# Designs tried in a protein design run: designed miniproteins, single chains. Part 84

Each design is a single chain, and the fold is of that chain. pLDDT is the mean over its residues in the fold that is shown.

## One batch from the design tools (miniprotein)

Design m2921
Fold by ESMFold2-Fast:
Structure m2921 (fold): chain A 78 residues (1-78)
Amino acid sequence: SMEKLKEEELKLLREEAEKVGLPEKIKEWMLKGEGEKLAKEATEEELEKIKEVTRRAQLKMAESLGISEEELQAQLAA
């Protein structure tokens, strides 16, 4: 289900964010989808780390589902 996909995405994002060493408030905003706060408050370095965390989480999620990253993105956008 789409709900399970969202839950797995959040789990993987949390796991990858823990590995990167982002400040706690930045991790919290990323996990909550607070994109506007991140754009205003996060540094360029923190934004690049968030981008890498998101990419790694999406790759792991697609791999676990046996689908392409593009197919996963299409399912999440629907």
Scores: mean pLDDT 76

Design m2922
Fold by ESMFold2-Fast:
Structure m2922 (fold): chain A 64 residues (1-64)
Amino acid sequence: MKVIDGLTGLELGDPSDLLKDPLALALYEKITGEKVESITAGEYLRLRKEYIYKLTGEPLEVLE
């Protein structure tokens, strides 16, 4: 994969790709409180954007 999440360093593919990466799954658990065995890259990116916004209160574009 050539797309890299700048916050976590996680390599991502297309938004429809399934991620079983422990780091992506740990982020999902921290945000939702639920453990899952896989999550799509698109869902991960959506949750990451919400997580950053809630932590910083800043627009996402300032952190990109």
Scores: mean pLDDT 60

Design m2923
Fold by ESMFold2-Fast:
Structure m2923 (fold): chain A 85 residues (1-85)
Amino acid sequence: MEEEYLKKGLEYRKKEDYAKAAEYFEKAVRLASEAGVETEAKRRAREEFAKLREEGKLVGATVTLSPADLETAADTEEKIEFHTG
C-alpha cells in the first residue's frame, strides 16, 4: 500500500537516510500511479521526494545543513541556547 511506503520513507528521512527515504517515496508514488489513483499519500510522497531532490539529498546523499534542518534534526550543539540535562 502506498501509505505504508510513505510511512517508511518518512521514517528513513527521520533517520537521515535520505537515499532510502527517497526510494520509499518513489515506491509510494509508483504504486499509487499503477493503481490509477491520486491519493493524499501519493501527493505527499511526491512532495517529500521533490524536497529531497531540491535539497541535493537524493543525488549523492550529501548532508546539507540549514536553519530548518538544525531545528528539525535536533542533533547539532553549536547553537545551544537553553536546555536542561
Scores: mean pLDDT 63

Design m2924
Fold by ESMFold2-Fast:
Order: structure tokens, then C-alpha cells, then sequence
Structure m2924 (fold): chain A 69 residues (1-69)
């Protein structure tokens, strides 16, 4: 499903952030934007939380749902 693809992309983005893999991080974010229509401003908010080690994948998914309105 679309939601499962998004969750997998959030997991990939989180792992990329832990590994300082900027290319994979950017690619995963772009795929989320393409799937959701997320604005650039909201994409920055999501990216900021994805780099926070205290933020889980589930927290990111909940944030994304709030941003999509």
C-alpha cells in the first residue's frame, strides 16, 4: 500500500541519517514528497525530525500524517 511504502521510506531516511548518508536521505525524502505532495516547508520539518536521534519512525509517521492535513 502507499502507506507501507511511506513507512519504509521513513525507515530508510532514519537509517541514512544515522549513517550520514546524505544521498539516500535526500532520495528517500524526494520519494515521500512525490508520493504525498508534501510542501517544501513541511519537508524541512520532517527532515529536521528525521535527524533527531530521539525521534522514532512511528513519531515521523505521525508527524507526516499531521503535516498532510
Amino acid sequence: SKMEKIKKLLEKMKEAAKNDDLVTFAQSMQEIIDLTGLSPEDAIKLASKATDPNTSVEDLFELLKKLLK
Scores: mean pLDDT 84

Design m2925
Fold by ESMFold2-Fast:
Structure m2925 (fold): chain A 109 residues (1-109)
Amino acid sequence: SLEELLEKLREIDPEFAEAIEHLRTKVPKSLQKDFDEFIEVILKIHLAKVEGKDITEYGKELNKLLPKAAPVFIALLALSTTPEDRQALARFQLYMAEALQDVDLTTPT
């Protein structure tokens, strides 16, 4: 579950966990399911990479979720109006880029 993944993340990267939790409070109710589903896959990839595990199947799941994630991030950009919101979004983007650096986003299956 997302909550179990967030607990594990807090032990290895508390700043990433804090950024996700902050952004989660900003997501509109109608988009929370799509946000949670997207974040769960991102965390699976990040944690698998930390543990030296294969990420291929999670990368495929991520590619399928990208169209659903787009409205979520458009909403987050619009709602990230305070310096604290922008800092959380920036931290999330940096950690997401690190987690996804080896994911092939051009070859969905």
Scores: mean pLDDT 79

Design m2926
Fold by ESMFold2-Fast:
Structure m2926 (fold): chain A 97 residues (1-97)
Amino acid sequence: SKVRELILKQVGLTIRIIGLLEDIRIGDAAEQERARREAEEAIEELGEVGKELAKLGSKEDVQAAARLLRLLGERAREAGLEDAAEKAYKVAEEIEK
């Protein structure tokens, strides 16, 4: 199922993003620079997964994706990734419609 593949990708991206945000918090300067770029890319990819789920998934799948984008967007903002956070919030609003 394509929906199942998207849900598993969403789970993997979530784990990756949490790890990268931790690298931003505790890493050295070089680790922080890399982790910021990779976290921004992973959050953008999470948004694309959410958009795909909005086309193919149930209302429950879409609501879960939107909630996750808002949660990780908030954590990204706390880590100083303001643009990534704004993009995540916009995708969450778009897919709930």
Scores: mean pLDDT 89

Design m2927
Fold by ESMFold2-Fast:
Structure m2927 (fold): chain A 105 residues (1-105)
Amino acid sequence: SRIEELMNEATDLAGRIRDYLDNEDYDGALAELDRLLATLEELKRLVEDSNPELVERLERAQELAEKLREAIENKASKEELQALYNELGKELGKAQELLLDYLES
């Protein structure tokens, strides 16, 4: 399904962002964050009328992705970037779990 494809894309993008951050390739991380934000927005539109809990999780993931983008642009410490990435990964994991439950219902 398109929803599953977008969630898989979001997970892959999150992994790429982690790799770029670990290598201190902040330009690469910013490019993949922009792709992640676009993917989350499309996913949100597809589930907006059917799953309010998933929408809320996707909005939290978008907020964290935007905070991470801003932190990178403002040259935040590696420790701060890692903490923000970990929170983003946690919310994406929760969104994926809710989506799996929704699709199996």
Scores: mean pLDDT 87

Design m2928
Fold by ESMFold2-Fast:
Structure m2928 (fold): chain A 87 residues (1-87)
Amino acid sequence: SKKEEADKYVEKGEELTLEALSSPELDEALLDKALEYYKKALELDPENERAQLGLYATLLRHPNPSAEHIAFAEEHVPEDLKEVFKP
């Protein structure tokens, strides 16, 4: 199903984000790949909260996020979920 395929993309995004953050130097290319996997997950399952949270959390940790990824998050992550990450 589309949901099962989306969940697999979320798992890949989470693995790449963890790998990027676990390195002595932050690997921005791995964060970019993680953002693309979360994007693919949301294209298949737009209401996937795990993908929405993963996308937004990864975006906040990216020092130089692309305009395309920022725009995608603004369109696809509900404002209520963004509050989870506000101090």
Scores: mean pLDDT 82

Design m2929
Fold by ESMFold2-Fast:
Structure m2929 (fold): chain A 75 residues (1-75)
Amino acid sequence: MTEEEIEAIFEELAKNNPNLSVESARKMYYGGEPQRITFEMLAYVEGLITPEETSEEVDLELAEELKEAKEKVKK
């Protein structure tokens, strides 16, 4: 993933999550395993990354449930 793609993910996460800024998303991405796992889960829920781009530590089953719940709220 390029730096441009990562920055686009930070902007999209900040846009879709009112309590998350671009700076906070960047800090999570570079903050190490616990914060990076949370970042990857949020990015997956927003459809910004694929399952193959997430670490093995990410609970993809839970992330998929959160993704479906978020899509239902948008309606």
Scores: mean pLDDT 73

Design m2930
Fold by ESMFold2-Fast:
Structure m2930 (fold): chain A 68 residues (1-68)
Amino acid sequence: EENLKLAEEIFKELGKDTLTIEEAAEAISKRLGISRETALVVLKAVTDGKEELDAEELAKAIEALLNG
């Protein structure tokens, strides 16, 4: 739920319903203080190669980054 709220906040801040993997990686990188490259790798793994993601998928990526 906390990770989902963070993901929803990112979507609201960017004013979009769906984010590209690149946009999500940039937002996570700034929020969590990690490299954009690390965020991108995790996002691609969570989305299984999709080019865009929703808030639930972004929340899963945040969980993976915080747990690892």
Scores: mean pLDDT 78

Design m2931
Fold by ESMFold2-Fast:
Structure m2931 (fold): chain A 91 residues (1-91)
Amino acid sequence: MTPAVDPALLEGLAKLKEPIKVDLNETVGEFIEKLLKALGFDLSPAELKATTLSILNLMFLPDSYYTEKVTKSIMEKIARVLRIPLEKFEF
């Protein structure tokens, strides 16, 4: 069993008021970890990685995407899974 994304995490993301700056030079893992930190999750590096891998699995992406560069397509998939409006992302 893989851990599912907690509904409280999704609710927190929906209430995020500040725009999320997207850096296309960062990895997918760094991008997701940045989102979690922006929500006020003070997680250890191991917990951040485990949560990120769980999010990748929800998108049907392989764990190797953790170290891949973020693309607009991957960012849009992450936004859909985490239920973040695309207008909250700033390039």
Scores: mean pLDDT 70

Design m2932
Fold by ESMFold2-Fast:
Structure m2932 (fold): chain A 87 residues (1-87)
Amino acid sequence: SLSELREEFVKLQDEITKILQEISTLDLSPEQRKKLNELVAEMQKIAGELQKLLDEKAPQSEVEEKLRRLEEKKKELEELLEEVREE
């Protein structure tokens, strides 16, 4: 189960990277850029905590909780991408 959660984490990181690469090709307003910077900082913090939990073989429930938080931040990032594209 931890091996499956590691695979989910890798896939989620790859998906986030692709969204960030797409956003990097777009012109953002100062407000959108601030929101992006805040989301990136939050995602980096969660990813670091998640990596530590996986390295320390923490309880599966703690890893799953951090994965859910990272997925929530990915959704916020996708919403920001859609907002930028609508302008």
Scores: mean pLDDT 86

Design m2933
Fold by ESMFold2-Fast:
Structure m2933 (fold): chain A 53 residues (1-53)
Amino acid sequence: MELSVGELAVRLARAGIAPPAGEDFTDLKSAKELIDYLVEKGYITREEAERLL
């Protein structure tokens, strides 16, 4: 089963990365979309995103 958005959020928290709390995630359809969003907003680096997958 692919990594869910919720599971990715848990991994971010465990890695000490601050996810965008209060942001509207309801339009995000996959973990990949969430990762791309977080990298674009500067919450994580592309290297950190690759390590989380």
Scores: mean pLDDT 65

Design m2934
Fold by ESMFold2-Fast:
Structure m2934 (fold): chain A 112 residues (1-112)
Amino acid sequence: MKKVKVTAEVRGDREAAQRIVDEAIKAYKENGIDAALDTLVELVTSLDHARARLEVEENGEKITLEVSAERADEPPQYGVKNTKEGYEAPIERPVVLTEDDVIAEGEVIETK
């Protein structure tokens, strides 16, 4: 009996974290560990700040694979797009939204 556990953390997006877990588990069930890893790489790298871990335990052996993506420091901006127009437009003050809400999701599945 083989155990597979997927954990995903996405800053500020619980739904994205759950999607990574669900899609990786689905890929593993249909096409095995290579497909699960490929799915993790694709989904994690499509996000600005995300991390995922795949743990497979079989016959006393444990394999752990981790994928992470972190975007360069570029906080969200409101209003003008750093142009001459924006520089002269006294309409909006830059506002940074909190995105430090890291959601960790873990799922365990048993296969034959």
Scores: mean pLDDT 60

Design m2935
Fold by ESMFold2-Fast:
Structure m2935 (fold): chain A 96 residues (1-96)
Amino acid sequence: SAELERLRKELAELTEELVEALLEARAAKFGASEEEIAAARAKAPAIAEEAKQGILETTDVSVEEAERLLRVYREVIALLRAGDIDGAEALLRAFG
């Protein structure tokens, strides 16, 4: 459906932001320098592109599941940006 295709594209876009937030949060947690954080951030596009392709190729996801994943991704990104890595990982485990 057009709705499911739109949701998958939104998930793919959020995946880039999620990967960036994960790499930044992990680097910061382990006391990485701003240069090391920048280097980690530079790797995010390549990692995100692979993950995006997987999402766009998924054909068995329902609209309800895609909407649920969008909410989870947004909440995980917010937690990571707030420095709550443990909360972000707990939320991802509940849905992954």
Scores: mean pLDDT 75

Design m2936
Fold by ESMFold2-Fast:
Structure m2936 (fold): chain A 85 residues (1-85)
Amino acid sequence: SPEQQAEAEKIKRFIEEVVGDRFVRDSLIQMVDDSLSQSPEDAKRIFDDIINLVATELRRQGYSQEEIDRVVKELRELADKFLSS
């Protein structure tokens, strides 16, 4: 739907802002685009994987656990809005 596409664009922009590594970023953005063609159950699994990969990359880059938890929370809120659209 147009609403779901708009929410996907918000998630992709957020990933671009928080993930500095281009190859990791491009991979995560592709996963968001792939979620648009999946069932809600499969899209939820894709977002669970995206959140885990973002947390792993931020930890690798030396972010604090408090900063990672804040990013994870915001990303979950964006994913929930996408899944409810």
Scores: mean pLDDT 87

Design m2937
Fold by ESMFold2-Fast:
Structure m2937 (fold): chain A 147 residues (1-147)
Amino acid sequence: LQALLQQAQQLDALSQQYQQMADTIGQTRTALSQALDTTARQVKEGTPEQAAEAVRQLRDVVQQLGGGLLNATSVDAAARDRVQQAVDQTLRLLDAALADPERAASLVEQGRSLLTTQLGDIGAYLQQRADDARQKAQQLRQQAQAL
């Protein structure tokens, strides 16, 4: 009986961890989507010097917020690895934008689509894991009460 209740408490804690990760992904996805949208506009409307500076500033934002997501997802290898791949791919597109000013706006927009989609999928995965853990905790409590 006590073992089932202890396992349920551990699953509640796990559910809270996954929920916090999903919430962090969602908040960061919104912030990054806005930053990439703003930068794409600045690249289209600005001088070559202003465009390059906007992309460098965006690169710093992606590294900072991406680092935060890697720390937040450190306990789930699948989520962490997917965050790392999404961040790395986005940074490569931003580096390509700095190397090719004529394609810079297109590359930043490609990065926005990629990163927004990938973070959305990761958030959904983490939310599902939170929901599964919570459901299992409830089932274990019901089993404990039936004894």
Scores: mean pLDDT 88

Design m2938
Fold by ESMFold2-Fast:
Parts: sequence; structure tokens; C-alpha cells
Structure m2938 (fold): chain A 65 residues (1-65)
Amino acid sequence: MEIDIATLELYLASLKSIGTVVSFEVEGDKITVTMRMESEEDRELAEFIRRKAEELGIEIEIEYV
């Protein structure tokens, strides 16, 4: 499913509001996401985010705390 960059940013902001994502930063065609790795659900979510960024041609880096 195609998602634009603005939709992906809104999605990340929503995840930040519920505490799953600690922070994220957008720099041109690169997004850096900091998130907690506490469960299998968090890992599946990280994979989903990576896949969506790749579909959009965006470079993504995910850091775990």
C-alpha cells in the first residue's frame, strides 16, 4: 500500500503519542526513529516501518533504547 511521506510522519507522531516511538527525526530523504524494543510487537512494528519507508524510497535508521 502506498503511503506518502507526510502520512508516514503522522503515523510516527501517533506512535510517539502512545509511547512506542520515543522520537523521530526527518532529514531530507532520511528518517531516524528511536523506539523501545520490549516485545515481539515492537519488532514487528519496526519491520513495518522499515518496509513502508523502503516503498517510499526513504532511507530509514531505527535505534533501540
Scores: mean pLDDT 76

Design m2939
Fold by ESMFold2-Fast:
Structure m2939 (fold): chain A 74 residues (1-74)
Amino acid sequence: MDEVTREAVERMRRIMEEAGFTDFGESAAKYILEGGSPVDGAETVYGVVKGGGTEEQAERARRLLEEVRAAVEA
């Protein structure tokens, strides 16, 4: 697994842990580490945090999703 994907996974876990959704963050991380799409993982994190986190946490998740989409554009 490349380091960029690993760092994105760690950022997703951190955002979800800070928002109180540790289990969802772990699920998204596992999905990506098992070969799933980082974009799908970031979208899941954004969706959960947007629904149950603060506006600032949702903005951080949205920013991460934007960065992941830009990096994966092939």
Scores: mean pLDDT 75

Design m2940
Fold by ESMFold2-Fast:
Structure m2940 (fold): chain A 78 residues (1-78)
Amino acid sequence: SSEEREKELKATKYMMRIMALLTEARLHIKQGKVEEARKLVEEARRELEEAKPLLSDKTKEILEKKIKEVEKEVKKAE
């Protein structure tokens, strides 16, 4: 339906934003900018919380794992 397609589009936009934030965080880690990377990961977590009502449980689990992976990278870079 058109309503389902609109929800899918919104979910996709949130997923794209979260992935872009995590990519930028990893770039900042490579540059030694660990505090900037941490802030980007925190922003990715806020975007995930906002997106949760639009996402399947499987998609939420995948995004949560990706965020946790980058959080571990930030912690190791400290």
Scores: mean pLDDT 87

Design m2941
Fold by ESMFold2-Fast:
Structure m2941 (fold): chain A 99 residues (1-99)
Amino acid sequence: SLDEELEAGAVIVALAVHLVTARQPRPLTDEDVERIAKLVRRGIELAEKLSDPELQKQILDHIRALLDAVEARRDQLSPKAQAILDETRAEVDKAIAKA
């Protein structure tokens, strides 16, 4: 539906914005990682509801790029942020395995 396409567009833009932020030299806080995890979970839930495989792929590709950018900075993350990243990665891997 148009509402689903608009929400997919909004999620893709949000993922791209957070990817740019994650690549900045600014320290990633626990709140930053929690926001990223919440957005990733929203993206997964939306992708599972979408009938368009191209939109599903775009959302999952943006999620993977964002998590990879955060993982590249793992040594700068608190133990809490690392745990959130690991849990979020496991959720993404599980979602992809069902696709």
Scores: mean pLDDT 85

Design m2942
Fold by ESMFold2-Fast:
Structure m2942 (fold): chain A 140 residues (1-140)
Amino acid sequence: SIKDDVEEIVEVWQVEVLRGIKELVPDLSEETLQKIKELLEEWGAKVVEIVEKLKNSPPEVLAKELAREAVRTLIEIRFILLSDPNVSDAQAQKIVNFLSGMASVLVQEIVRLVTGEISVEEAIARVKKEAERLLAEAKK
């Protein structure tokens, strides 16, 4: 089902995002990492809800709602990062830039999946490939 496929893509995306954050800021506190993980899980659930409600709507409507929730989540993550005394403003910016790229990838692949343009296996492969590319870019 579309719901199951979206849940699988979101789970893979969350794993790649958390791995990237740990690599960009190895000294990130366990408390901060847990807060980010909880927020990403909340956003993942909201993504699934939005897809279920809008799967028969024009793709532009689905993309807009997914992008809106992504922006909201990124703002909250930035606030959490800046509240950690072990995280510099430069490190927080690197994570936010990485996450912004990853959020764009997720929105694009979900829209392509829902419109029947791409399979779930192809969407997962693209998320993993883009995660490696974006992480390499963020490390510069």
Scores: mean pLDDT 88

Design m2943
Fold by ESMFold2-Fast:
Structure m2943 (fold): chain A 79 residues (1-79)
Amino acid sequence: MRFPEVNAVGFASYLAAKRGDIFSGALLDRIVELAPQLVGADAREIAEILGISRGTASALLRAVAEFLADPTLAKLNQP
């Protein structure tokens, strides 16, 4: 899977609320800052861009897929 287009602030808010055990505040800030560079990136490229493990990058790709699959969260993905 490659990283899709997403509202980075809305996604980071989702991660803080639901996945705070995996994603630190510092990492969430980097996701928001580097979001344009993440679009189209695979797990290896995400790990390099964010300076994280491939396991964490794979968890991030799963989390964004789950975020986008939930229609009740669509408002958090607005521009």
Scores: mean pLDDT 79

Design m2944
Fold by ESMFold2-Fast:
Structure m2944 (fold): chain A 94 residues (1-94)
Amino acid sequence: HHMEELRQKQGEEYVENFRKTAEDMVKAETVEMSQAGQMVNNAKKAVELSIEYGEKVLEIAREYAAKGGPGTQAAFDLVAESAEEFIKEEKEKK
């Protein structure tokens, strides 16, 4: 019971951090490669914690890919593809 509560808090934290990073990137209209790498790592951790949190991260990546314009779209597309792959791999384990 307590383990589920801790996992939910960790998942929400990863999702919130991912959303904030995506929002900052869209506002800046640019992406540093280090930021893209951090987003991919956060997506992987979210998926490993729960497929549900991984799906939330994928949804955010897709939304911001559409909003980000040419300067950020490629990075969000990469993150979305990575998240889809991580989700698929996690589903195959179960």
Scores: mean pLDDT 74

Design m2945
Fold by ESMFold2-Fast:
Structure m2945 (fold): chain A 80 residues (1-80)
Amino acid sequence: EVKELIEKLKVPEEIKKLLLEALETKDPELFAEAVKKYLLSLGWSEEEAEETAKEAKEKFEKDPEGTLELFALTLLEHQK
């Protein structure tokens, strides 16, 4: 289910690959990298993207699948 949500995202291919790898490996660093790259692609500052990615990493460490699902659903909502 979460994999299908990620595959539907309208994001750069690089970010989609990082999200799918994070789902498979449960590696919080891959998720943090995906979040940072996504925010930078939207024009966020390096500092703001890095701080947000750090918080996302902490959430992912506690609940990998739930955090990925919420992130994907949030992006899909914004892509309407």
Scores: mean pLDDT 82

Design m2946
Fold by ESMFold2-Fast:
Structure m2946 (fold): chain A 75 residues (1-75)
Amino acid sequence: SAAEREAMQRRIRGYFGGLEDGEVVTYQQIADALNAEGYDVTPADVRELMAELRAREPTLPLEEVPGRGYRRVLS
């Protein structure tokens, strides 16, 4: 559902907010974090959620690491 997707995206934003600048997180690590919260997602699902989140919030301090996930960038 849209509400579930928004809840997962809020959780992802919170996860990135807890990272050190320059720290890399993989799609698998994000999927594992969401699944620990009771969601049922794959790394491919996370990639889709991140694409949607980035399209909505292009100023997020995140840099794509091709094929792996995202890095928190220095502001």
Scores: mean pLDDT 80

Design m2947
Fold by ESMFold2-Fast:
Structure m2947 (fold): chain A 97 residues (1-97)
Amino acid sequence: SLAEEARRRTREALRLPDPEKRREELIRLAKEVASDPEASRAMVEAILEEVDETRDPEVIRAGLAAVQTLLRLAPDDRELILYLIGAALRLIGLELD
């Protein structure tokens, strides 16, 4: 499924050693999956899992850029939009602490 592919590709992108390539790949993937609510949720879940594991500020910033891209391109799905806002706020909170 697109959701399973999104989760796998997101984890691969988050683990790229180059912060710039990591950010670019995550934004690219976010643009590809933004129209699919299940794939968008799978991407965010993978981001939050990796952030919980690493606590790396660069990973947090790349994840936030991806979530912001998903939110900007989100379909008219209230549940998805609220979920993406919650994820963005969580990532911002981790960046500040």
Scores: mean pLDDT 87

Design m2948
Fold by ESMFold2-Fast:
Structure m2948 (fold): chain A 85 residues (1-85)
Amino acid sequence: SAARERLIEEVARELGIPVETLRRLFEAAERTNFKGFPFYRESDDPLVEAALAGDEEALRALLRKLAEEYKKDPEAFEKFFEEQK
């Protein structure tokens, strides 16, 4: 959606990662309903549910979480992407 794309661009710019990288991270996480994503915790369930239901604030928070986790350990995410052939 237009709102999702706008938030991806805004968060990527804020956190200093490429827009394409954040888009790939979100798409990979969404394919697993976030359950199989690196650094996922069950305590994230309410945030994920709200974001997928269209809560823009929750979506922004989820995107920030993904970007920050990527910045901590990019190699872990590259391994995850290789497994998602």
Scores: mean pLDDT 75

Design m2949
Fold by ESMFold2-Fast:
Structure m2949 (fold): chain A 86 residues (1-86)
Amino acid sequence: SRRLTSISLPLGTPEEVRDRFRRHVGGRFASFTDEELEYIRSLLPGSVAYLEFEAVEGGPTSKHTLVIEDTVTGRTTVRDLDITEN
């Protein structure tokens, strides 16, 4: 039987984020929009960003969220991503 797998990817440079996401989408390439990449790049010092998603074993990703942790205040912000397949 299949089960859902939760995957958390720490966000590095925009290129690293794109490469990590590409490897986890299977037979199709998904990418962040330029606006999303600029948003990630614009994060303030003291913020850490993570990409979290769920995948069905052997299937495509089913849920995508961007999680931003402010390491100074301990606040966490969650955003749905506008991720486009190319």
Scores: mean pLDDT 48

Design m2950
Fold by ESMFold2-Fast:
Structure m2950 (fold): chain A 87 residues (1-87)
Amino acid sequence: MIKPLSIEEIEELTGLSRKEIKEILDEVLPKSWSTKEKLEKFAKLLALEKTLGLQNLEELGEKVGLTGEQVLEIGVKIGLAHIKRAV
């Protein structure tokens, strides 16, 4: 079983605060899911990416119960958050 990353490790890897990460996940992932469930799935996704070094995040997402579209949208919103900080 893959150990999910801590929130501190996620903040370090993404360069985003805990608040920004939660806001992105709450925007992209189903409202029926708890914030804890959303964070756990994302933490497992990042742990898989870090461990396996795979470039296909959509395939990695399927292994943690996320759709390829959800993984892509999370990635886009993280990128947009970085752009907003850079300007």
Scores: mean pLDDT 74

Design m2951
Fold by ESMFold2-Fast:
Formats: C-alpha cells, sequence, structure tokens
Structure m2951 (fold): chain A 65 residues (1-65)
C-alpha cells in the first residue's frame, strides 16, 4: 500500500500540472481500491486547487498503463 506521504506527493504533482508515470498512477489506483485509501485520495483531490483537472491528469496517466 502506498504511504500517505507518497499519495500527497502524487496529488500535488498532478495539481501543479506535473506528469504522473504509469507506474505512479497504477500504485495510486491500487491504493484507491481500499476503503481507507479511496477516502484519503478523494479528500486530497477535492482539496486540490483544481479537483477536476487533478483527477483528469491522474486518469490520463492511468489510461497509459
Amino acid sequence: MMSKEEIKELIEKAENGGELSPEEALKLDKTSQTDEGNEFVSKLVSESKDPIKTADRIAIALSKV
């Protein structure tokens, strides 16, 4: 399971227009498949500067896996 610090770093990277690697996106997706991980990821995305763009960037990275 991805650490809370790693999750925060990836969400901040996506929020700031950074490109996630397919491996980073896959780890984030696997974490989101747990109840605790899903709740934490959803909270961080909703609290980002642009939740819609942040979510879209993650989805685009995951689509390349």
Scores: mean pLDDT 78

Design m2952
Fold by ESMFold2-Fast:
Structure m2952 (fold): chain A 75 residues (1-75)
Amino acid sequence: SAAEEAAFEAAFGAPLRTFVGFLRKEFEDAQKEKDPEKKKEKLENIVRLLEAALTVAPSNAELRELLAQAKAALE
């Protein structure tokens, strides 16, 4: 319900946004890595963290979009 969504946002919205921001920064830093093996390891770690985050917030669009970008960067 809208009331349940508002209650979730009030309790968890700010911490979740902070964590998404952290993962975006890690992804940006991984893309700047010049060593291909280290870049791959960093991107694989980001994918694992994003998949873990999605078990807690499965409907979060930002996490889903970032996961798709990280997986594409591994191709």
Scores: mean pLDDT 79

Design m2953
Fold by ESMFold2-Fast:
Structure m2953 (fold): chain A 84 residues (1-84)
Amino acid sequence: SMEEEEKQLEEEVYAGVRLNALLKGLELATAFGDSESKAHLEKQLEQLYEKYGPERKEDLLKIGKVHIETKSLEEAKELARKLG
């Protein structure tokens, strides 16, 4: 249904936001030498890639950045539609 498609696009937007946050967390954990936090963040990244596929990484990053920068779910969903 159209509602199921819209929900899937919304889930991809939030996955993209989560991916951007996890990568920033990894940069910080690496900079501070926090091996425990780094391991936890890498595990969360692995789980995200298992759900969406590692080939979707660049697309999800772009989708999430649109939402973060514009604060518009609709603009991010439009990009998700074009890339999916």
Scores: mean pLDDT 87

